# Ledger of designs, part 7: designed miniproteins, single chains

Each design is a single chain, and the fold is of that chain. pLDDT is the mean over its residues in the fold that is shown.

## One batch from the design tools (miniprotein)

Design m212
Fold by ESMFold2-Fast:
Structure m212 (fold): chain A 94 residues (1-94)
Amino acid sequence: TDELVRGAAMAGASAGYFEYSGNPHLARLYRGVAMNAVNYIQTNGLEVSEEQVEAALRDVQDILDLQKLSDGAREAALEGARETLRLLQEASRR
C-alpha cells in the first residue's frame, strides 16, 4: 500500500501541474491514474494511514523542490497531491 499511496500522490501532483500549465490531456491521464488507485483502495478494503499520507506528501514536496517550479505551479501540484491523498483516506474509511 505504501507504494500505491506514493504513486497516487505523484499522479495527483502531475495532474495538478499539467492542469495549471495548460495541458488538459496529460492532466486527465494522471487524474485517471490517481482515481484508479482510489478505486482500488475502496474496492479491496485497504487501509491508508496518516503516516503513509505524510510520507507520500513529503516525497512529493521533495521532488517539486528539485524541479524549481514557479510558486503557482508548485502550489497546483501540491493541491493535486493533497486532494488525491484525501480521497485515498476517505476510500479506506468506507
Scores: mean pLDDT 86

Design m213
Fold by ESMFold2-Fast:
Structure m213 (fold): chain A 66 residues (1-66)
Amino acid sequence: VSDEAELRAIQELVKAGFSLAEAVELVARAIARSKETGEPVADALARLAREAGLSEEAVRRVREAA
C-alpha cells in the first residue's frame, strides 16, 4: 500500500466519525491482516470498518480510498 492510499483511508475514516488515533489503528490492523492472510488491504479494511459499525456507504468510501 502506498503512503498516499494509507493517508486517504485514514481521512475517510475520520470523516466517517473515527478519531485520528482510531483511524490509524484500523488501517494498521488492515495492513497486518492483509500480510497474514494475503487478502487485499482494501478488502481487509472494509471488513474491519463493517465490524466497527460503519455504514455500507462509509465502508465503500473507505474501501475505494485504500
Scores: mean pLDDT 80

Design m214
Fold by ESMFold2-Fast:
Structure m214 (fold): chain A 55 residues (1-55)
Amino acid sequence: AMTAEEVRDLLRRTYPDLPEEEIDAVVQRLLANADDPEAVKQVWIDFVRRWQERQ
C-alpha cells in the first residue's frame, strides 16, 4: 500500500503543474477509501479524467 507522502510525491513528479490543493484533495480521497480497492481505483480514474479535461 502507498503512504500519503508517496502519493503526494508521485503526483508532484507526474503532474508538475498540478496545484498543491488538488494534490491534497486526491490524497484525502484515496486515504478515505484505502480499505476499498474499487473505490481507490475510481478515485484515480476520476482524478485522471478531470486533469485531462482541464488540459
Scores: mean pLDDT 74

Design m215
Fold by ESMFold2-Fast:
Structure m215 (fold): chain A 80 residues (1-80)
Amino acid sequence: SHMDEEIFGRVLQAVERDRSLDAAQRQALIDAVAAEISKRRYLAAAELVAAVASPETFAAVRAIFEEHGFPVPADVRPAA
């Protein structure tokens, strides 16, 4: 849907700005997140970002999801 595309575009920008990830790690995360968003599994997408991305990138992704009505539980936290 257009909303899923908009959400993914914003997540893509946040991940691309993450300096803690190399190019291969960014691409792998982008591909994995895209697959979960395409299935509307926003919690799974948030957990993927939390597991590998910086705290700053995760905070940005959480805000994007919450802004669009997909709440991220408080217990989902960056692993890094």
Scores: mean pLDDT 84

Design m216
Fold by ESMFold2-Fast:
Structure m216 (fold): chain A 91 residues (1-91)
Amino acid sequence: SMVDEIKKMSPIQKLKKKIELLDKLRDAINERNVEEVQKIADELEAMGETTLSAFIRKLIPELDDEIAQGVAHVAIAVEITVYKREIKKLE
């Protein structure tokens, strides 16, 4: 199960997986792919990112709004930068 896979991950592997999910989220937002956005929110929530997952779910009804997309892309870029900094501290 996804939960069992997550439990086996190192802290660095979890951070790298979160970055991969956020990169996929950027593509899903650009494609207006509601199903993929929902899936990514569910996976991030399973990894303990409850605040981030709630933010992503709120984007779903606004995927056609260019301002909402722009704000989302900035927020995602900031979050990826935070995760990359955390990886560097663990290496």
Scores: mean pLDDT 86

Design m217
Fold by ESMFold2-Fast:
Structure m217 (fold): chain A 87 residues (1-87)
Amino acid sequence: MPSIDELLEEIEKIIKEAAKTFDEEEKKRVLRGMKNFIETVKKLYEEKDSAGLKLMLDILVHEAKELLDEEKYKKIEELARQIKELA
């Protein structure tokens, strides 16, 4: 099974690919948010804070649905589901 680091790297790749279509200001904002999200999720997983991890992943899926196309957001939803199952 993929590790949490591998799942987070895949989420990062999807968001970076989507961000190529954004203007420079929006791209900068989205990529900063993604970095902060990944750092927070890694800390919550290390601390075994299952409730905090699930909350952060639900926020990610909600924002991805608003920001990304259907194909990309569904991939993020599936990756978030896999991370939740590891917690």
Scores: mean pLDDT 82

Design m218
Fold by ESMFold2-Fast:
Structure m218 (fold): chain A 71 residues (1-71)
Amino acid sequence: MRLEDLPEEVQEALLELERFMREAYPLVPAERQSEFWAIVEEATKRLKAVPEDPRAVVEEAKRRILELLAE
């Protein structure tokens, strides 16, 4: 899928999620890497489906990733 085919808000949300993922991944414990990728995959799938609020999808994904990093 080409990013240019998606609404601007969805493109911005995908780029923000990717940037956060790149920064957070090195901090994720090895035992929780599968959970990290599951969160990223689900968020990406939801964003590609063009949700009503792309920002809310990114914020939820960030929250779940931060919960993995808290312990």
Scores: mean pLDDT 80

Design m219
Fold by ESMFold2-Fast:
Structure m219 (fold): chain A 78 residues (1-78)
Amino acid sequence: MLSEEARKAGAEAARREAERLGVAPEVADKIAQAVYDAETLEEAERNALQTALAAGLPLEDAVRIARAASEAMRRAEE
């Protein structure tokens, strides 16, 4: 089970990466929420990727956002 701190860190990282890629704020918020609602690191990566792809983002951008989220979550669980 992910800690609240890990979920917040992942959601913030996903939002920041989405903003850096020029993603609309509403879409960035949806991706961040999907990461925050995840119970595991694997679910967070999958939720970020699927939400980004469903919003029409290129695969490369979706993968970057998912990676940023999972990396931040791993750091927070140290």
Scores: mean pLDDT 84

Design m220
Fold by ESMFold2-Fast:
Structure m220 (fold): chain A 90 residues (1-90)
Amino acid sequence: MKSLIEILEEILRGAENVLNSPEKDRKEMLELFIKKVEEYAEEYPDSEEIKKVLEMIKEAAKAKTKEERDKILKEIIKYLEEEIEKLKKK
């Protein structure tokens, strides 16, 4: 099984891929990203970090503008970077 660090790094890459995707593909990429994070939340139900990221992603999906979605995606990326760094400082 993947470690929490590996899972958070995969979610981080997913968020970056959504943010960097062309506008025409962005909604589809976001939907795929939500499904992937939901799968991780089901496999690791005791992970508060994965639950927090899932809540933030669902908020991004509710955003009506590209600018609001990009802002939330950047907040997700920052959160994941901070949590990964904390886990590496064991």
Scores: mean pLDDT 80

Design m221
Fold by ESMFold2-Fast:
Structure m221 (fold): chain A 91 residues (1-91)
Amino acid sequence: SAAVERALEHLDRAVAALEAGDLAAAREHLARARAALAEVPADDPAVPLLELALRHLEEALAALEKGDRLEAGIHVGMALISLGVARLLAS
């Protein structure tokens, strides 16, 4: 899925931003990952994994709002795992 690939690209950039301590860039890339996932059709078989990834992205954004980089990183990691599985199912 092109939407899943775009979301994964943005999550990779969000991880780099978190490692650099650039919370504004991390927040921007997490928001773009969420927007990319919203483009996936509702009848896609990966939808349950995409919903799980979206939930983790929302938790990561909430953690960044509070300045909690560790919690944000954990949730980004969980979103990456969910989207990685979704990518494999699309193969």
Scores: mean pLDDT 86

Design m222
Fold by ESMFold2-Fast:
Structure m222 (fold): chain A 88 residues (1-88)
Amino acid sequence: SELTQAIIGNLAVLLKHPSAAVRKAALITLIKINSPEVIAALKKIIPTLPKEKQEEIQEVLHKLVEEDDENAIVVGNAIKDLLPEITV
């Protein structure tokens, strides 16, 4: 629905918010929704973010994947090529 797309768009914009708590809450909500529209919104917004915010997204996804969150596994796999490569 148009309302669902508006909610997803607004949550994606909150990934740019100055508050880390707001960014993490928005990301977790998007992961819980886990829809093609969420994946499309993340694919559009993530490349526009500074590296520090991209790393924050990766850290949240890694933690949720470690907790066996199926939604985080699906979303994380869909956007993995947009997140920074960790060179050890």
Scores: mean pLDDT 82

Design m223
Fold by ESMFold2-Fast:
Structure m223 (fold): chain A 72 residues (1-72)
Amino acid sequence: MDLSGLSPYEIAGYNFLLVYAKEKGLTKEDIIEKRDELLEEFKNSKFYQAIKDNPEKVEAFEKGFDLAVEDL
């Protein structure tokens, strides 16, 4: 995927999922099944704690996450 049109928060969500999937050896199907559990893991991150009070940044991160699922 071309990331040039994405915000820094969308890129962060995109890279978070790709790195996590690679490190854990998860397939696209695994990620789709575990989407809600992975988003809860994201909520426990220091990154989420820094953006949680800004809904636009949270939405951008989640959009990047979903774009990465399509590229798996």
Scores: mean pLDDT 77

Design m224
Fold by ESMFold2-Fast:
Structure m224 (fold): chain A 83 residues (1-83)
Amino acid sequence: DQEVLDRLREIRREVQELMREAEENPSPENLEKVIKKLEELLDEVQKIANDPRASLEVQMEAGALEVYIASVLLSLRKELEKV
């Protein structure tokens, strides 16, 4: 449980860093790169959220992070469409 919770916290930090990279270099190429990495992180979080062996705390934290990443992806995809 603690190792999985620590991984979820690491993923949250990676998402924040990717958002910073997108803001600093909002080129179409960088946005596509950031979106791809966020989609990979979202897939990992979804697997954690849907693990039947995961504790309720892990499932709830992963679910919250999944919603957060999905929201960020929606925002970045809309920004990419403006280009």
Scores: mean pLDDT 84

Design m225
Fold by ESMFold2-Fast:
Structure m225 (fold): chain A 85 residues (1-85)
Amino acid sequence: SAAEEERKKKLEEEAEKLQKQLEELKKFDPDAYQQLLRQLQQLEEQMREIFDAAVAKGLPRPVLLEIHRRLVALDLDGARALVEA
């Protein structure tokens, strides 16, 4: 829907603003930036493990797309539920 597309656009604009703030953090507080990167890397590893398990199980493309959507929404438990089904 148009309302859903507007929400996605606002999220993209917020993500761009956060990226600029992260670049400033890297310049002025590199230790805090490195700690944040480690936390993001751990989250990315968990998301990769869930998606890799789905691919290894041979789940069809529509299910893989739904798993990806849930992972982007940080619904890791919802993504795992689709892999385990």
Scores: mean pLDDT 80

Design m226
Fold by ESMFold2-Fast:
Structure m226 (fold): chain A 73 residues (1-73)
Amino acid sequence: SKEEQILKALEEGDAHTALTLFGMALKEKDEESAKILLEPIVKKYPEIADQLIALAEKYGYKELAEEIRKLKE
């Protein structure tokens, strides 16, 4: 499935891969993939949560930015 492919790419990569996957999903307006990535990335790489928030805000996904803030706390 699409979810399985995304999560496998996240598992095989590092924090930079996680940021790249999330950024690509936002750029492509693929909100489904961005939502699938949110919680796994924040749990595995909490140190990049602020960078995920900045990307979500840059691409106009204010609701996703707020969800990341809630997951960070």
Scores: mean pLDDT 83

Design m227
Fold by ESMFold2-Fast:
Structure m227 (fold): chain A 63 residues (1-63)
Amino acid sequence: KLSELGIKGTSLAMALLAESIENNDDELAKETLKLVQEGNKAADNNDVKTLEKIVKKMEELLK
């Protein structure tokens, strides 16, 4: 469901931003913020497929 993907995406974004702050990783912070902005637009448009892709990209960044 869209709401479940949104919650997962938010949790991943918070984890990525925390990691970027801890490691002073400006590149990770910028990429995470870009994905958050794209995810919010996808959620507003009920675009589940785009939101799934964004969540997957966040998971890949958190490796």
Scores: mean pLDDT 79

Design m228
Fold by ESMFold2-Fast:
Structure m228 (fold): chain A 68 residues (1-68)
Amino acid sequence: SVEEEYEKLLDEAIQKMRETGTPLEETISALNRKMNELMVKEGADPVENAKFQLEAIKRLREEAEKLA
């Protein structure tokens, strides 16, 4: 499902940030691009996509703070 693919993209972004030390802003930008591409590919609701992006940004910020 689209929700499972969004969760997978978030998990991959967190893991890459943890393993490679990619800056938070670059990680957020890359994840947003991938989520928007997935939204277009699957015909997902833009409002739901935006809500998921906000949640994902919160999760990435939390993970970045743990790494600092």
Scores: mean pLDDT 81

Design m229
Fold by ESMFold2-Fast:
Structure m229 (fold): chain A 129 residues (1-129)
Amino acid sequence: RREELLKELEESKKILRQLGYDERYAYVIPSGLLVEHPDLVSDPELLAEKLRQVVEGTPPEQQTPQHRLVLAILNSDFETAIEAIEELIELGLDGKEVVLAAIELAELLGHHELAEKLREWALEKGILE
């Protein structure tokens, strides 16, 4: 639900700030993973493994658009990533921050073509300037 998602994002941003990470990671990385693995962002293989465990460990009927976005990025699935971003925007999240977080995660995981496609799409939609 929107209220639950916004509350989780606010708590995640606080944790990321305390750890010295970019608050945008709150949109794509569960803060609990960063608490358990402080160097997670510097280890793309471990990051991909831990994110996949979180998403695949969540039953499909319990998956949020945030879970779907993360899985789409892990699989370099542009169409699913765009659908998940649009759902998150509809739920009232900041579209620019969601898109920039998705681009940063895609680049971190080595999916540079996905990152560029997301940037181009967001510019065409007026989400980015």
Scores: mean pLDDT 81

Design m230
Fold by ESMFold2-Fast:
Structure m230 (fold): chain A 72 residues (1-72)
Amino acid sequence: NAMEEIKRKEKEKELEERVQRLVDATLGGHADAGITYTPEQRAAIEERIRQHLELIDKAEEEGKDVVGIPDL
């Protein structure tokens, strides 16, 4: 069923856009405080945010109440 793959790719794109926004906000705020991250640390933060957003989406799909985002 090709429709399932298309939906997955669309959700992946939306998720990546949300990840980019949150990463930029998080790292931008930290940069304003003089904090610099290595590429490895940056990748780890992106992965953590992506995982958290995926969990929130799953919980919301199941009607669960999820409060909070990654705070780094």
Scores: mean pLDDT 72

Design m231
Fold by ESMFold2-Fast:
Order: C-alpha cells, then structure tokens, then sequence
Structure m231 (fold): chain A 97 residues (1-97)
C-alpha cells in the first residue's frame, strides 16, 4: 500500500460533572505503519458530554489494532471523579493537502 494520510476521529464521553476550570484532553493515536497522531478534545463544563478529538497520521497502515492513548488530562477532571469513556472511533483515508 502506498503511504497515505489517515484521519482518526475519537469521540470521548465525559461521565459525571465536569468542572468549569477543566482544560482539554489530549489523545494520541497509534497504528503500526502510521506516524503517531495527536488530537485535542475540548471539555465543556456541566453534566455528561461528548467531545471529539481529530488526529491525522501518515504512512502505510498495517493490519493491526489502532491504539488510542490519553496523553494529557486535567487534574481537575480526575479530582471531580469524571470518567472518560471511549464512545466511538472513526478511521478514514483523507486526501493529502
């Protein structure tokens, strides 16, 4: 397979009460053959919410699982007992810029 750009859309669900002071959550997407992609999910204060992070990667994807890692989470979210749940992951090949 030729090298290609791959867009990974990660949808996170924030369960619990999100404090107004909470900063964004950063995720890293890794798949064998692709460069690591970093995405940022904005955090909205209040009751359980969905937030989407978009990460772009480049390379020749291997037939192996995609790994999504939370690389940064605000301590305020942890202190509030907010639970992060992976709600959905979308993967698509996008045209190179």
Amino acid sequence: MEPQRVRVTVTLRFEGTVPASAGPVTVRVEKPGLSPGDGVAAVTAGASALSTAVADSYGVPQSAPLTVTVTSIDAALVAAGVKLVLAAVGVEVVEAP
Scores: mean pLDDT 77

Design m232
Fold by ESMFold2-Fast:
Structure m232 (fold): chain A 100 residues (1-100)
Amino acid sequence: SSEKEKLVEEIEKELLAMYLLGAEAAADDPATLARLEALFREISALIKELVETGDKKYKEQAIAKLEEFLALAGEVASPEQLARIRARAERAKELLEKLT
C-alpha cells in the first residue's frame, strides 16, 4: 500500500542517517567502519524480509542488530555523536512497529 511504502521509505531514511552518523564517528577506525557498514546492510536485509513476509521475527532480529550497531558505534563515538545515532535508531524502531 502507499502508506506502507511511505513507512519503508522513512525507515530507510532513518537507517541511512544512522549509518552516516556512525561512519563519521568511525572515520579514523576503518575496521569499525567496515563492521558498521556490515550491520547496516544486515539491518536493511532484515527489514526487506519483514516487508516481504510480515513475519515479526525479522522485526525482532532487526531491532537486535540496531542495538549491536549502537554498541559498536559507542566504542568510537563521542557522547553527543552517540545521542544523535541513538535518536535515528529509536525513530527507525518506532516506524518498524507500524509495519506489523
Scores: mean pLDDT 89

Design m233
Fold by ESMFold2-Fast:
Structure m233 (fold): chain A 78 residues (1-78)
Amino acid sequence: MITAGEAIRLAREGKATLEDVIEAAKNLGLSDEQIEAAKKAFEKYGPVGGAAAVVAMSQGRTIDEALKAAEEAAKLYG
């Protein structure tokens, strides 16, 4: 099982897939709505954005806060 930290590391290496991000979100107990938000973050901001959204939501952040975290992560690492 992939952790949120592992998803971020794989994304920074350019190795994280959309499936890796979805699996990490499911393993962290995120809701279907949060998983869909993580998918959208991945599609819009790439692997780093998707991973950042999963981490933010796993820490209790809202979907809007997670999407902002995804955008900020993509600007720094994408």
Scores: mean pLDDT 76

Design m234
Fold by ESMFold2-Fast:
Structure m234 (fold): chain A 63 residues (1-63)
Amino acid sequence: TRAEKEKEIAELEKKIEELLRQQKWAEVAKTYRRLADLYSELGDEQKARLYQLQADAYEKLAA
């Protein structure tokens, strides 16, 4: 449901802050990719695109 997706987004946004502090770039990328998927499912395509770009950037940084 929408409420379940919004709860997952809030949990992932908290997780991303910790992962960024730890410089765990591969996990940061995976978390942004999941956020992009969730925002796309909610119809927020601008936010989904922003998180896709972040996921791509951190994936390259991790490589």
Scores: mean pLDDT 86

Design m235
Fold by ESMFold2-Fast:
Structure m235 (fold): chain A 69 residues (1-69)
Amino acid sequence: SSVDMLAAALRDLGLDPSKFSQGSLQEAAEYLRIGAAPAPGTLSREAERILTFLHLKGQLEALRQQLRA
């Protein structure tokens, strides 16, 4: 699933995905999969933190393409 792919990527980058709620992981994975800009207030702070972390690690676009395959 998209969530499992995201969780694996976070583990590879040194983050424990179990510290995030399943809902936040699902929100982040769906955002990456569809590639749409979120409307204000549509993402939780935790999902935004996940996406920011991936962006800072330079992995955001690569993971986005992987989740769309």
Scores: mean pLDDT 76

Design m236
Fold by ESMFold2-Fast:
Structure m236 (fold): chain A 83 residues (1-83)
Amino acid sequence: MVEYAKLVGRILIKELEERKEELSEESKKLLDQFAAAVDAGDLAAASRTAAELSESLKKEGLYDLANGAETVARILAEAAAQQ
């Protein structure tokens, strides 16, 4: 589960980095925080940051990325609860 959760987190990071120029400064800051949490293996922090990132992306009208971040937040929360 942890390996899958980290993989899903890394896929989200890659997608957001590819579209980084579309992101607000707040979303970029949250992306950096999310990447740091994923790298550290802090799945609980990564889940919370992904949820915050989803809300930030919704405010920007990037609903496709926001939905992805919300899905990742749920997967990370489930993985964190199993530890």
Scores: mean pLDDT 85

Design m237
Fold by ESMFold2-Fast:
Structure m237 (fold): chain A 92 residues (1-92)
Amino acid sequence: SEAEELVERAARLLAKGVGADSPEEIEALKESLLYMIREVPEEHHDEALARLQPGLDALPPEQRREVLLLLAEAAELLGNHALAARFRELAA
């Protein structure tokens, strides 16, 4: 899936911000991000994004923006337009 490939790329970059170095930790991040996009209802998007924020803030600005844009594209592909818009707002 193109969306899963985008989320894997986002997870690999985000792993640097959360101190995740193993393939197992990166896979867990990918699964967590896919769960957020596929399963978390719109009313819980603020809570999900708040949990993601410390890892994003630990990244250099360029990589933080790249992660958010990858997640926005993946969310669009998976039909979660509301969350895609939130990721794009955070990338600005």
Scores: mean pLDDT 87

Design m238
Fold by ESMFold2-Fast:
Structure m238 (fold): chain A 107 residues (1-107)
Amino acid sequence: MKSVDEIVEEINELIENGTLTLEKALKAIDDALEYVENNQLSPDETGKLLGAIMDMIDELIEKGLLTPELLEKAIELIKLLIEKATDPDVIKGLEVGLEMLESLKKA
């Protein structure tokens, strides 16, 4: 199982190198879901993971690679992070991210 820092680093590298694919994005979300289900994240880890997922979604939109399946998995991940978050400011950030992702389902 990959750590949050490893998942975030892999996402950032894929974006920077222009090598992000749907398969790699789905794998990154699955790795994040596995980690979040089994571990309590700090506020800093939650913020870093949220940022990386949002950046990944933006890159997939620009490349025309965003699918309903990937969007639904990203929404599931953010909902799980909200359930586990204890910091009110982190929860607010997650709720904003969730609203942005849910708006993409309607477009």
Scores: mean pLDDT 85

Design m239
Fold by ESMFold2-Fast:
Structure m239 (fold): chain A 72 residues (1-72)
Amino acid sequence: AAARDKELRDTLAEVFEMVQKAEESPDKEKLLQEAIERVRKALEQYRADGDEVNARRLEQVLKMLEEKLKKL
């Protein structure tokens, strides 16, 4: 449990950093797409592991990133 919480936190920190870099980059679209792919891969793993709570959190992050990409 604790190890998974840390892994999720680390993943979210990585994704957040990618989004921050995207805002300041000429490669905004590419970096946002990479962030989305990272979240999708994590979501697939958490769903496969039966971690529904963390999967739901990742689904919310994915939806926010997809909305952000559409507004570019």
Scores: mean pLDDT 80

Design m240
Fold by ESMFold2-Fast:
Structure m240 (fold): chain A 76 residues (1-76)
Amino acid sequence: MTPEEAANYTVAAALRLVGNGFYDIARLVVEAMNKVDTLTPEQKELIDRTVEAADAGDKEKAREYANELKKLVDEQ
């Protein structure tokens, strides 16, 4: 995945989180992904799970997945 594709994927996910009213989680995802210039399969899966939890209205699970994404990025 190119850096441009990674950025577009992150923006799309953030917009969906904002659409669900989870502004703090959207910011967490954007801040984590701004530290990297690529999107790994593991990072993509955590973003996908965060969005899926948000779409289900499960704010606590969405926050948990977003925090796991931050940990994964901080370890790289």
Scores: mean pLDDT 82

Design m241
Fold by ESMFold2-Fast:
Structure m241 (fold): chain A 90 residues (1-90)
Amino acid sequence: MEKEKLADKYLETARKALEEAQRAVENGDFKGARNAAMTAVLAASNIYRITDDLEKIREALELARKAVELSPTVPDEVKAFVDRMEAALA
C-alpha cells in the first residue's frame, strides 16, 4: 500500500518532468530539457523497482522515453538505460 502511493508520486513527477522538458525545448533551454529528461528517467526507474503494477511501469517508461527523445543533449548511456528497462519488462 505505501509502495503504491510512492509509485503514484513518482508517476506524477515523471509527467511533470516531461512537461518541463517540452517547455525547455520550446524555449531553447537544452540544459533544462536534459535535466528534466533525467528526472523522468529516474522517476521511471524508481517506479519500476517499487511497484508490480505493469500499467504504471509502462506509463512511466513511455513518459521517460518521450522526454529523452525530445531532449537533444541527453547522454547515450541514459538512452541505453531506458532501453534496458523496457527490455527487462518484456
Scores: mean pLDDT 83

Design m242
Fold by ESMFold2-Fast:
Structure m242 (fold): chain A 93 residues (1-93)
Amino acid sequence: MMMSDDELRQFRDDVIRQIQQNPNNSDLWATLAGIYYLLGRYDDAIRYAQQSLSIDPNNSSAWYNLSRALRAQGRDDDADRYRQRAIQIDNTY
């Protein structure tokens, strides 16, 4: 079941508060990237996925969120490469 935009915004605000308490948690930045992707804010999704990867380059969720945001922007070659990276780290993607 997909979250509504209002639920996504509430979840975003909660995740941002958690990041303020733990800014080096790669999973929180990857989650934030996923939320911005679902809100259609692809530049923000890319930015936060890159922040996650700067903390942990093996964060498969960050690679996956980066790939799907790039695909939404028509950057298919970069999207395919980064999706393959996500699969290489975690084959459930």
Scores: mean pLDDT 87

Design m243
Fold by ESMFold2-Fast:
Structure m243 (fold): chain A 94 residues (1-94)
Amino acid sequence: LREKAKELAKEAKELAKKALDIVRSALRAGRPASAAELAEAEALLDKAAAKLAEAQALLDEAGFGGEALKAYLEAGIELGLAAIALGVSKIAAG
């Protein structure tokens, strides 16, 4: 259970990083993110949130601790940062 939760949290973190990278790429290019880029980033964040929710359910059953808790918290932070960046990018785009 904890190993499965840790892997799901790591997957959630990587999906959130991909979403953040899409938004950052547009900013580095000095342009607003396209509708397609915003949609892709949002889909990645939705997927990340679902994996984090599954990881939380497994950790609730097995007990929070160690590397699995650390992975879960790191994924939560990355998801939060990506969500804020996406929100700001949507406002900037229109």
Scores: mean pLDDT 81

Design m244
Fold by ESMFold2-Fast:
Structure m244 (fold): chain A 74 residues (1-74)
Amino acid sequence: MSMEEQVEELLEAAETTFRTLAENARARGLSDEEIRRLLDTTLEQLVAMARTVLSPEQVAELEKRMREIKERIL
């Protein structure tokens, strides 16, 4: 698997995670502010994990694209 393919797989996983987390939080009656905080924390954890397996350049791309996905879900 190429590093480009690995980034795309991580982005697909991140989108699914953000959607599931946001839907579950809304179902539990969390506010938009609380949901945003949860997604921000999740994004930071995913970026930290990605740094252990991806190059700094790929991590920067992944973080940028994950932030775009998060904003679309919110």
Scores: mean pLDDT 82

Design m245
Fold by ESMFold2-Fast:
Structure m245 (fold): chain A 68 residues (1-68)
Amino acid sequence: SKDEEFKKLMEEFGKEAVKIEKEKNLSEAQRQEVYARFHEVQDAAARGASVEEVRKRLEEILEWMRKQ
């Protein structure tokens, strides 16, 4: 189901984000930016965004983190 796909995407994002945060030693400000963007994605999902849109937004957050 769409909800199961969202759960999977959010879980995989969380695992990768924690890994990148540790590897990059992200600052408090950078971590707050990640949290803000993640909440925006969760809101979009709740408002009917597609699985593809949610995946794209989560990948954009991870790419931003990797470039720090």
Scores: mean pLDDT 85

Design m246
Fold by ESMFold2-Fast:
Structure m246 (fold): chain A 69 residues (1-69)
Amino acid sequence: SLEEQLKKLREEGIEKLVKAGLSREVAEKIVEAVINGDTDTAVRLLLEADNEEAMKIVTEFARKVKELL
């Protein structure tokens, strides 16, 4: 189901961002912003994180979310 696929993408996105060095709270906020199409919030949080690996992870995550929705 779409709901199960989104749950899996959320968990994988959060885990990858935490492993890249972000706090779980920030990772969850970025992932939620991407799923909701809140580009401004996602970009702001990524700039605040100043983490190149996180930027790459979020770019790929956004692509997967767009393909699913």
Scores: mean pLDDT 85

